Designed miniproteins, single chains, continued (4). Designs and how they scored, part 50

Each design is a single chain, and the fold is of that chain. pLDDT is the mean over its residues in the fold that is shown.

## One batch from the design tools (miniprotein)

Design m13714
Fold by ESMFold2-Fast:
Structure m13714 (fold): chain A 104 residues (1-104)
Amino acid sequence: MKKVKLTRARYRSDVPLSQPDAPGSVTLTLEAETEDGKKITITLRIGGGVSDEQLDAAIEALRKALKEGKDMEITLEGSGTYREAQDAAGRVLRAVAEIQKEEE
């Protein structure tokens, strides 16, 4: 049963685009809407070099937030590069797409 629809995904870098190998993070903001038209915002700050275990935990928290129609803010600590943070954000976006497919 589809309870929440993702309406927008936005990401922001904390490092200049000319420095992809510098230490950095990406802030991913997901906007979604419930069946009754309530808007929710989920914000994830993702550091470079986060583990698959940390990503899996964040994806599960995100899945719960989407099912409950709740705003959520998650920070994933990492000591890696902006490029690694961007890859991790891409994995989260792919997981969100899969979650949306699982609901319907």
Scores: mean pLDDT 73

Design m13715
Fold by ESMFold2-Fast:
Structure m13715 (fold): chain A 89 residues (1-89)
Amino acid sequence: MKEEEAKKEAEKIAEKIVKEFKERLLELGVPVEPFEEELEKIKKTIIDTYLKLAKENPDWPEEELRKEVEKIGKKMVEETFLRLGTETP
């Protein structure tokens, strides 16, 4: 995969995960604003991880790269919600 193509795919995956996170916060009646910085960090980590995996595993199909990165992104979201549940009275 070309680096430019990998970056575009990574950005799409990151945006989808962040959007799903924001939608869940809204459904719970929790303001998104306090989490904007954390969501930006999650987005960057997803993009960086996808690009790293694509570079280290050039023979991996795009579907495997997407699957692994989505798994990582979902774990980050779940960890953030677990933290939110602890900190929010």
Scores: mean pLDDT 76

Design m13716
Fold by ESMFold2-Fast:
Structure m13716 (fold): chain A 95 residues (1-95)
Amino acid sequence: SQAQIDAAIQIIDDIMQLIRNAINSTTDPAKQAIGQQAMGILMRMKANVRDARSSDDARRHIRRDGRRVISLASQIDSSLARQISSLIQQAIDAI
């Protein structure tokens, strides 16, 4: 349903805020670049979830792009990666 898609998008927006906070909290240009890469993947994930043909299609996009975002987040901070992993699962469960 649209309400389930909107709930998943809200969780993706929450993940984007965590990444923005991580970028703003670091002085390491390499971590800032990794964070920007993660933001690009999250923006694509959000668009793909909005345009998804079915709930299964939306869940596939979140799982695929979510794995990459978690991997990038782990290169910034392991605690951030754990938080994002939990939120990715919540986004899948919302759909």
Scores: mean pLDDT 91

Design m13717
Fold by ESMFold2-Fast:
Structure m13717 (fold): chain A 85 residues (1-85)
Amino acid sequence: DEELEALYAAARAWLARYSREEIEAKLREQAELAVARGLLSPETAEALVEALLAALDAAAAGDRAALREALARLREVGERIEAEL
């Protein structure tokens, strides 16, 4: 479960440096830039932000089951991003 532990570690590292609200604001800013540059559709960008925020919330709670669900959503969004590029 290397991907799960990597996602957990990354999410915890972000939470150690930034508030949840600051992370959400930064993620939404990057998503808007990706949409503006034609890299992502607005729908895919929103799905990416929601999946990342779900991973952050799961990591904050130490909830490995919720983190697995978030990782599955991130994989689905990743496939959509590759299809759009």
Scores: mean pLDDT 82

Design m13718
Fold by ESMFold2-Fast:
Structure m13718 (fold): chain A 79 residues (1-79)
Amino acid sequence: SLLEEALRLIAQGQRAYAQGDYRTAARHYVQAGDLLRQDGRYLLASQAYLAASIAYRKGGDLEKARELEEQAKRLEELA
């Protein structure tokens, strides 16, 4: 299911983040957010995108972090 795949990606993102691989963590979190959004789970998708934005900030990708924060806010309004 989309939910099971998204949860697997979140776990992969958490492992990458713990290892300091912030860009890999962010990519996994974005992929999870995309799947959760497709599954209609807007609050969980918002949370995944926020996790990705934090990871991108840690990795120095400030523009991607800002875009994901804005996308997360829009999804939270739909939840």
Scores: mean pLDDT 91

Design m13719
Fold by ESMFold2-Fast:
Structure m13719 (fold): chain A 71 residues (1-71)
Amino acid sequence: MIENARKAVEAVKAAKKEVNLTDEQIIRLGVALIENPNLSKEEIKELLREMGLTDEQADKVAEIIKKVIDE
């Protein structure tokens, strides 16, 4: 549980460096990752698109997040 929360925080921090996510987007993304650590890249991408990111930005962020979580 603690390890999963730590990975979620690390993943969101890595994504923020690449895409300049807002604090609201960071919180929403972090909550989603903690609630479902097995989110697919496509599910993460759809969540990011719903939060106002472009398809290209969403794909980049989802890739970074999946790499951090899956490692």
Scores: mean pLDDT 77

Design m13720
Fold by ESMFold2-Fast:
Structure m13720 (fold): chain A 69 residues (1-69)
Amino acid sequence: MEAERAELAGIAHALRDVDPEAATRIMQAIADGNLEEAKKIADEALSRLTPEQRERAVAAGEFARKKAE
């Protein structure tokens, strides 16, 4: 649970510059304990990014997840 929350928060942080609305919605869903909703919002936001932006956001999430373990 902690690692999954960290991953989603990492993705949200990376999205702040390119999709601030999605970043806010992901963080709100995490705060509400709704990780399923947070993941759905993250997946939708990532699908709208360029391949390069998506790679960066995914890398940020993976890094945050590994740090949380």
Scores: mean pLDDT 82

Design m13721
Fold by ESMFold2-Fast:
Structure m13721 (fold): chain A 108 residues (1-108)
Amino acid sequence: SKYEEELKKLQEEIEKATREGAARMDEARARLEALAREAEDNPEAQQFLRDSARSVGDLRDGAIDAGKRGIESDARQAGIYGSTGLMLVIGGEAERWVGERRAELLMA
């Protein structure tokens, strides 16, 4: 019973971290889509930004699906942590990348 209580708390913390990671990736995707709309005069940049936004969305959905399956099986808990960590890192890098590309766009 004490083990079941600790496992439940661990699952709740994993779910929270997964939701926070997903929200960060959703924000990064929205920023990439907004930047693509601003890049109307550069079709190659616009397409690359749209492809990047799609890739972030695919990674986010894949990590959420892996997380759900992992919560249903103790053997996959390590996969949930790995996926959540990757989502947080990618979200941060996407925000940085968007900032750098916006600076390049403003210099063009």
Scores: mean pLDDT 63

Design m13722
Fold by ESMFold2-Fast:
Structure m13722 (fold): chain A 86 residues (1-86)
Amino acid sequence: MDKEVAELMRKVYELLKKEKYEEVEEIIKNSKGVKRQVVTAVASLMKAYKEKKDFEKVANGLKAILKDFGLEESLKVFDEIVKELE
């Protein structure tokens, strides 16, 4: 689970950086459970970053999801993404 979520987070982040929104929407549509929550939260994080609004709040929300599910490897990927966006 954790490795798959970490790889999915990185993939979605890279797609959003390239503005491939339709591909990200398809991934969200085909995802379930924790994977869907995480992908949706990554998309919300990128939107908050681009709009310069509520970035810290959205980042804290995604971090809470990852901690609640014990996703240590995914949390490391999250930290790398946040550092790249700062």
Scores: mean pLDDT 81

Design m13723
Fold by ESMFold2-Fast:
Structure m13723 (fold): chain A 96 residues (1-96)
Amino acid sequence: MPIDLSNLSKEALDKLKRAVVELVIEEIGQSRLAEMLGVSKGAVSNLEFLEKIDLKELAERYAEYLGLLDEIPEKVKESPAMMVALVNEKLKERRS
C-alpha cells in the first residue's frame, strides 16, 4: 500500500521532504532542478522555497522532466518517495 503522508508525524514528513529533494539534487543538480520547476537557481538555493514544495508535485515534475512519467506505474505515483526512487533507478539504467 502507498504511504499515507497524512499519517506521518510533522517531523517525519519534514525529513522525508528534505530527503526527497536532496535525492533529486544529487542526481540532476540544482540548476536542472530549477529548470524543471520553472524557477531561478537562486530560488532553488533557498531552503524556505524547497521546504514549501509539495512532494507529489516535485515527484511528478521530476518524472515528466526526464520523460519517464509514462514509465511510472499508477500505484507508484501515489507515493512521491517511491516515484523519485524509481526515476533515479531508470536514470541509472540509461547511464549504463
Scores: mean pLDDT 71

Design m13724
Fold by ESMFold2-Fast:
Structure m13724 (fold): chain A 76 residues (1-76)
Amino acid sequence: SDEELLEKFERALLSALLEALAAGDEAMAQWLVELGREAKRRLDEGEPVEKVIEETLRRIEERDPALAARMRELIA
């Protein structure tokens, strides 16, 4: 369901944020927060959950393919 997919995505994004903070990667942490805000805004505006999640993951994949792969595993 969209609710279950969104919950898994939120957990994956939080996991990624905590990983960046633990590594001292302030730039990655800040970028992930901004991506999360953009995703939330798009969802609040009624965009399809699957589309917002997939486009957000693609942006993460372009910057860090390994992180995107870990996040996709958490969502599956």
Scores: mean pLDDT 88

Design m13725
Fold by ESMFold2-Fast:
Structure m13725 (fold): chain A 76 residues (1-76)
Amino acid sequence: MLLSDQQAQDMAQQAQQAKQQYGEDAAVDVLADQLSKLTGSSRSDARGAARAVLASKGPLSQAIQSAANSLSQVNE
């Protein structure tokens, strides 16, 4: 994975805080920005991944790790 367990947990906490304070779109923006910077993916791809992470019912840190791994792969 491109990120450590610590980084994934940190990103999950930031996304949860943004969602509580400003709503889901703010959480998507925060997470998408971090994923885009980490993986080099486009803003569109990162935003899609961020929405999928936030729709997850399981641990956000695991969803973030999966999203980062997926985004690191070039798929056109």
Scores: mean pLDDT 77

Design m13726
Fold by ESMFold2-Fast:
Structure m13726 (fold): chain A 89 residues (1-89)
Amino acid sequence: SNEYYIELTSIRLRYVGEVTELLLKLKTKKMPLEEAKKKLDEIKNKTITEIKELSKKYNMPQSELQKEINRLEKEKERSLKELEELSEK
């Protein structure tokens, strides 16, 4: 339903916002790399939980849930590389 995609988009925007704040804290040296990596994993796990609950709420097929989890895992991998690159400078 359209409502599913609105709520999914909201969850994705929260993920992006939290990761952006994390990258900014690392870039400004307000957070060490190892803490940023732990927080990135926590943000990912929280987002997976929200996506799973949203999937249940709207009775979405398992294929849709798996697609969104796979997308988030790839986004987390990209963010992890960015954190590591920022810490080397």
Scores: mean pLDDT 88

Design m13727
Fold by ESMFold2-Fast:
Structure m13727 (fold): chain A 72 residues (1-72)
Amino acid sequence: ASDVYEAEELRRLGREQREKGEDKELIEKGKEAEEKLEKYIEAMEKAGLSREEAIEGARKVREIAEENEKLL
């Protein structure tokens, strides 16, 4: 009974927030991703890599992570 009630309340609240706030959450997640990317580029620059090399490295890591998710 408790789990069903919680699921229904969360779905109802999630529906209202999705209709009004889905774009806000996507924008915030986008900003967080950009901050993480900049931090990564700075760390790679300190290690002697160029900005372009750091970006390519991040892209490769993402592709490998996606492939590993399919294997798991």
Scores: mean pLDDT 59

Design m13728
Fold by ESMFold2-Fast:
Structure m13728 (fold): chain A 91 residues (1-91)
Amino acid sequence: SLIEDIKNSKVTNRKKMLEVIGEIIRAVGYLIEGDGEGAKESLTRARELVQEMIDKGEIDPKVGKKLIDRLDKGAAYAAAGDLDAARKALG
C-alpha cells in the first residue's frame, strides 16, 4: 500500500511523514463516504508535504516523486468521481 511504502521509506523528518500518512488516511475516509472533493483536497495536502520533503532533502527525490505520482493519480480519479480507481491508486 502507499502508506506501507511511506513507512518503509528512509525519511529524516518523522513528523512530516506522519502528517503525510494522516492526510492519506483522511482521503481514504472521504472516499468511503463518497466525498471525492474532500479526498482530492487531502491528497493535494499530502502531495505538498512530500514536495516540501524533497525540496529540503528529507526524502530521496526518486522515492518522493514516485509517491507524488501516486497521490496525483489518486487525486485526479477522486476529482473525476472515480472513487474505486482513486482507492486503488492509494493501495
Scores: mean pLDDT 84

Design m13729
Fold by ESMFold2-Fast:
Structure m13729 (fold): chain A 73 residues (1-73)
Amino acid sequence: LQKEVDEGIEQIKLSVEAFTAAKEIARKLLSKGDLSDDEIIEAAAKELVKRGFPEDLAREAARRAVLVLKELR
């Protein structure tokens, strides 16, 4: 029980870090205006994987970051 709670907290921290990095990467790519949303998501996810984030987490963080940034613009 305690071990499962600790693992969950670490996973949440990792997700927050991935999302923060994804927003920075996606914002830079969106400012260039030469890529589609799908291309930006793939590029951001690939960069997050290079930084050491798991592929599934990186892809989800990239998708969420692009969605949020487009709704705020």
Scores: mean pLDDT 76

Design m13730
Fold by ESMFold2-Fast:
Structure m13730 (fold): chain A 95 residues (1-95)
Amino acid sequence: MKELEIELEITRSLLNMIKSLFLQFGKKKGLEEEAKKLVEAIENKDYKKAEEVLEKIVEKTEDEEDRESLRSLYETAKKLVEEEEKLKEKIEKLK
């Protein structure tokens, strides 16, 4: 049955949730443009640019808990992008 397709949709939903959290954080802190650039870099798998933008957001963040959360969310987003690609490859091999 469609187990891999379900896993792919769950992975995409989690990734979209993290992207939404970055955008909401940026809006709340006046870093909306930086948050948008971070999300775009993650979507393009440009991790060098994503990390540069993330550090810029972190430097402008005064709360240590927020800094830790931002870094944790970014690491989770990278893992979800890798998982999405693995699931897409597995599904394609079944066609």
Scores: mean pLDDT 82

Design m13731
Fold by ESMFold2-Fast:
Structure m13731 (fold): chain A 74 residues (1-74)
Amino acid sequence: MKEEVERLAKEIVEKYLKEGKIPNVTDILREVREKLGVELTPEQEAEWRDIILKVVKEFAEKNYEKVKSILEKN
């Protein structure tokens, strides 16, 4: 499950960046949950939020110039 959450989070982040938008963890979590068709316990939600936050941070670091460009143009 963790690897599936990471993969879907990456796909969602890339989609938002291509659209010139910066995704937040809550929006990504909602879409991941919808795509997997699962209801989360509070413990699972906290774990998935941590996974998504790490993905968002890694994408921001790798795509710093693109993220900066989006923020400056909005």
Scores: mean pLDDT 76

Design m13732
Fold by ESMFold2-Fast:
Structure m13732 (fold): chain A 73 residues (1-73)
Amino acid sequence: MYVLSEEEQAKAKHFAELIAQAEAGDPAAVAELVALQYEELLAKDPERARKEAERIRREGSAAERAGLERAEA
């Protein structure tokens, strides 16, 4: 079975909360979600993270771009 550490469980809970807020139409939640997902991608697959950042800059929404900028700050 997949077992997450306490830190990873807290992070997953935070992601779920942000997803719910983004689904409700909160652009700040969308930006935060994008920032957190980008950081995670960077740690796991830097090449894919770079590609995703490029895509967000070209085709992403204003909220998604804001999230990317926050992650790179």
Scores: mean pLDDT 75

Design m13733
Fold by ESMFold2-Fast:
Structure m13733 (fold): chain A 61 residues (1-61)
Amino acid sequence: SMEEIIRELVRLAQSVAAPQELIDRIAAGELSEEVREELVALLEKAGLHDQAARARELFDR
């Protein structure tokens, strides 16, 4: 469900200490390309490549 997707994305963002503004946008259901790119970039920079791939998959649903 959309709620499960948002919860998983919020957990991914929290795991890399993403800015609170980004976490709030995801929690509000704002799954824009900009939000996607910011989260994916943070996950990749942290070396969490599998999590980055998972985030991309979740945004494509």
Scores: mean pLDDT 87

Design m13734
Fold by ESMFold2-Fast:
Structure m13734 (fold): chain A 68 residues (1-68)
Amino acid sequence: MYLPSLEQARALVDRTRAVVRGTLSPEEAARLDAELDRALARYEATGSPEDAQALLGLVSDAMNRVNA
């Protein structure tokens, strides 16, 4: 599995935030924003495959909520 660079991870989070804020309620968007921020911060700190997988999984889950 290819690990995203920090630049790619930040871009993924930014795009996901924009979609979430435009689609979900402000309360749901705020919760997902906080989760995305924490996951990104962990990946930035560790660079680990496990934290990358957690971040990518959270992005996928957020996008599934938007498309439901």
Scores: mean pLDDT 80

Design m13735
Fold by ESMFold2-Fast:
Structure m13735 (fold): chain A 95 residues (1-95)
Amino acid sequence: IQELRDLVGEIYDSLLSLKRYADQNDKDGVILEAERILEATERILELYPSPHARRAVEYARKAVEAAKKGDLASAVRYAEEALNYASEAVAEAEK
């Protein structure tokens, strides 16, 4: 459970950096942080398979895809959804 909490913290920190890069119109920075969010959500799914964990990975993949297309606004929205679902997955693991 501590590992899951640490992973959510990593997603949160990566999301803050992703938003900063998006504000600077830095596509490469957004892609890098979106990929970090994807890695963290995949690790949460590996440690605790759940519907919310699967949705977190799905949205993280969408964030990476949007970033690669240069749709930085969609990348931010999908990354925010990935964090929301990852947080819900970890909350479920703690009950």
Scores: mean pLDDT 87

Design m13736
Fold by ESMFold2-Fast:
Structure m13736 (fold): chain A 86 residues (1-86)
Amino acid sequence: PGFASTKEEAIAAVERLYEAFPSITEEQKEKIIEMIRKAKTVEEMVKVQVITALVILGESIEEVLERIEKEGLEAVAREVEERLKA
């Protein structure tokens, strides 16, 4: 089913990113996977994707969560998109 399948794909993607990027710690990987498992909406899944991208760029999960709370998810997601493009 759609949402459960999306969660499994997201978890597999995070595990692959952990193998590829040494900036991600094992603890950060585990926290991100737990956030995926606890997600109840597509919006929460987008939040986890934004957190994962910024963790790859060297930010902490806690720092990203504070920014989303202050600035909003859409604003932080736009910044991530800009930072990942040349």
Scores: mean pLDDT 79

Design m13737
Fold by ESMFold2-Fast:
Structure m13737 (fold): chain A 94 residues (1-94)
Amino acid sequence: PPPFVVSQAGVDEALRLIDVAEENLPALREDVARAASLTERQRAVRASAVGIYIAALDFARRILEQAGVDQALIDRVDALIAEYREIFDALLAA
């Protein structure tokens, strides 16, 4: 059985998080492009924020999966999580 009850409010919040995470992508890609010019502290702060979003997106994916949403939406979230993980790794590697 699922570890929590999925509500419409939970689905709505998951969808809002996905939209915000997608809107943040261009700025995060720019941070990765400039990672070598950022200080260690600046990279660590950005990586921490990205890590928090990855955890939040993983939780949102679970909510949406349990709600039985369209596979296209699950694929969209999976692609977004993958891109955030690449950004996280790139920020830490610089």
Scores: mean pLDDT 83

Design m13738
Fold by ESMFold2-Fast:
Parts: sequence; C-alpha cells; structure tokens
Structure m13738 (fold): chain A 71 residues (1-71)
Amino acid sequence: MMEELRAEIERAIAEGASPEELAELVRRRGEILLKEKVEKLKKAGDFEKAEEFRKKGEKVIEEDIAAILAA
C-alpha cells in the first residue's frame, strides 16, 4: 500500500501545507508510487495482480484527495 505517500503527507502537514497543496501532493506522488509498484508486479509476471493493484490504487488516491479537500 502507499505507506511512503502517507509519510510524505504527514511531513507536509507538519510543515504547514494547505489542503490544496496536500491534494496536489497526493495526486502527483501517488501516481508515481502506484506506477512503480504496478511495474514491479509486472516484472514479477503477475499481470492480473498488477492491473487489480492499479485500479485499487487509483481509487485510493481519488478517495484521499476527496477527503483532504472536504476537510
């Protein structure tokens, strides 16, 4: 899961980031981290799991952005 992204969000909050800045961070960095993990799964030969992980990851990013902007 996006544990690295969570740590980066927590750091940004500690540095005084706005909800809009946090949403942008989640969008950009979440997409990069998701791509990396999907590629690792593909390299392992697990193409079905890679696609499932990509879809779930995209949903989580969207949900996190919505939650941040609603706060």
Scores: mean pLDDT 77

Design m13739
Fold by ESMFold2-Fast:
Structure m13739 (fold): chain A 76 residues (1-76)
Amino acid sequence: SLGEELAEAVKNKDVEKAVELARKYIEEKGLATSDPVVIMNFFHELGIPMDLAQAEALQGDEEGILERIREWLESQ
């Protein structure tokens, strides 16, 4: 599944693939980016730390969510 492929790309630290798959996941699954709890849980499922305040800053910001994934993977 797309979610499994995304999780694998994150685990393998394949930055470009993870960002591409995350964009597809948000669009195809209709991730409720207006809900900070949904954003926080999305990052937790990928194994990426995210608190509620950080998730609130990303509400409605698909590009910001993708940039956060990139930044996290590049820092590992």
Scores: mean pLDDT 88

Design m13740
Fold by ESMFold2-Fast:
Structure m13740 (fold): chain A 87 residues (1-87)
Amino acid sequence: MLSAEDRAAWDLFIGIARQELREAGAPEELIEEVVRVLRDAAENGLSEAELTARLEEIRARIKDPEAARVLEGIIRAAVALWREIRA
């Protein structure tokens, strides 16, 4: 399980990701799916491969190209932060 400080950093990242996806016009339903995947990673200790696969599946369902590009950036940032936290 994550430390309290690592969980706080991850929860802050979730808030930023949610806001960036909303500003890019992503559907709220898919934004909430991204948030659930990120929370599941923190609570159940998803591997980097599992985290990446679940987020990429959501990205594939985003029809707006700009929102899909924003989620691609979020996936890269999430993986980088997850590696740092899990190191």
Scores: mean pLDDT 86

Design m13741
Fold by ESMFold2-Fast:
Structure m13741 (fold): chain A 63 residues (1-63)
Amino acid sequence: NVCEYIKKAIERAEKFNVPLQYVLQEYLEATDNPDHKAAIQKFIDETKGLNIEEAKQKLNEMC
């Protein structure tokens, strides 16, 4: 489930206090599933400039 995958990326960014965009990019590069790549890229594009709480809200809207 791509929603759980993106949720883990958000949790990792929050836990290690690193930019969400950096973690999402790593997750995008790590997956070979084309449907996951498309969903992660869309989430990257839609969360540019958002903070962690805003990104969590965006994930709830998409899932």
Scores: mean pLDDT 83

Design m13742
Fold by ESMFold2-Fast:
Structure m13742 (fold): chain A 71 residues (1-71)
Amino acid sequence: MENLKGIGPFSKETEKAVKELIEAKKNGDMDKYKEAQRKLDEIREKVRALAEDPTVSPLEQYRARLAASQL
């Protein structure tokens, strides 16, 4: 349960990227903001690939689609 606390199949990566984005916004750190944006873009691509993967269960594909919509 705790290992899946977050948003979808890439929850830890997403949480880290979102935290960095929020902190960068609060601090006005443009470089960190750009890094967090790139990480989120990479996660979106991974989630899309997972949603299209025929070897994963329909439930996992559904979770991947939900995660993509929250990014």
Scores: mean pLDDT 68

Design m13743
Fold by ESMFold2-Fast:
Structure m13743 (fold): chain A 82 residues (1-82)
Amino acid sequence: SPLEEERSRIERELKVLDMLLQGKTLDEIAKELGISKEEVERMLAEVQRLAEKHGIKLDLNDKESVEKAKELLREIYGPLLE
């Protein structure tokens, strides 16, 4: 289902943001998720693009920007994540 695939994608993006908030590196995140570092970077680029449309600059070294991006995903996709 496209809806289930979208939900899975958003849940994965939220998990990546949570791991960044825990201070994990992109290499550690990739290993934990069983994917390439390139795939993690692609996921973050997608989140960054969405965040920029809403006036949020995602800086991986700024926990406040990561938290704002996470909150944005929950606000936009909240009904899908329930």
Scores: mean pLDDT 83

Design m13744
Fold by ESMFold2-Fast:
Structure m13744 (fold): chain A 100 residues (1-100)
Amino acid sequence: SMEEEIRERVRENMERARELAARLDRVDPSLGTLFLSAVAGAAELVEELIRKGRLELARELVDRMEEQIRRVEEAGVDPAVVREAIAELQAAIREAKERL
């Protein structure tokens, strides 16, 4: 189902985020914690959107999660890129909540 596909993508995003946070712990532990918190916040909202039948919005939020995770991965967990990714994830969460 579309719900199961979205949930699987969220699970994969969370696993990737945990790996990136572990790498960040060697550079800036506070950024690692903030990044993981932002991804987890998006994941929590995706589950709420699925429960409320807002599958299009849930998919959009998962796409935005994947984009920011990929960006951090490609930049080798550069702290400046991680800070931008956190801001973008927080904006995505806020925007999705406003559309809920």
Scores: mean pLDDT 91

Design m13745
Fold by ESMFold2-Fast:
Structure m13745 (fold): chain A 72 residues (1-72)
Amino acid sequence: MKKIVINSREEFYAFRKELAERYAKAKAEGRKLEIKITEIKVTEDSIILTVEITDLTTGEKEVIELVIPKSL
């Protein structure tokens, strides 16, 4: 599992843009991606999201843990 810590709003927007571009590229290539938030964990100072990316065409799965500080 890949862990990504977001340190700014700009990094959060960049992460969202990267996921959107991955989805669009897969669609253009005739592949189907499924992007799901499978877990939301709230801590004292952060929100931790577990993001699961499944390529429904190949069966490959990637799991990303995204740590977002509440101060963003």
Scores: mean pLDDT 82

Design m13746
Fold by ESMFold2-Fast:
Structure m13746 (fold): chain A 68 residues (1-68)
Amino acid sequence: SREEELRRILMNPPDLQHRQLRLEASKEVADEIIEYLKKNKSVKTSFEDLQGRMLERLERLLREREAG
């Protein structure tokens, strides 16, 4: 399934291109956290929430790459 593919990219990317997608996704999530911190004094998050954000960004980036 697509979810299994995304989890595989997150945990064990098969090649350099997929590692680059994971890096890009992590940068976008980090930027979102930083922007939230600028507007709020603290962040309440869990590893489950961070995983969800990473998977969402990976799916978007992978779809954009597949469409281009």
Scores: mean pLDDT 80

Design m13747
Fold by ESMFold2-Fast:
Structure m13747 (fold): chain A 90 residues (1-90)
Amino acid sequence: SSELEEKAERAVRALLESRGLTPEEIERAFAAAEEAKKQGTPLGERIEELRRKLIEALRNKDTSAALEAAEELVEAMLEAYRKRQEEEKG
């Protein structure tokens, strides 16, 4: 992956950890996000949009935009994770 993609992933992982997710839960959240994107869901499209927004903000060294995009991306990933958990309970 590119340096900017690695930086974006590290920021997202740090934010998920700050929300109390374990390493295993973080990996499941990333897996849920990738599944949502593969299925072409509106949530998956939003996750990809926010990922691109974060990478662009990092490229432009716009700290404010990067923090906003990372927080929104984390919330969207947590929504995907919760939906995946609900499907596993049915």
Scores: mean pLDDT 85

Design m13748
Fold by ESMFold2-Fast:
Structure m13748 (fold): chain A 64 residues (1-64)
Amino acid sequence: DEQEKIKKAEELLNRKFKNKEEAIEGAKRVIQSAEQALKDYPFLQPLAEEAIKKAKEALEILEE
């Protein structure tokens, strides 16, 4: 069920999405933002790595 996949992505990313496409875009944006944050603030590495991991998990669920 597409709605279940969206809900799981929302839970992982702590964000709400209108549809699957928006959820995929949101997950990709989290990865991009976390990678950028690591370049600007290396001390955030543990938090950024966790965010990237959750966003990648969300993408796997959504793209399935």
Scores: mean pLDDT 81

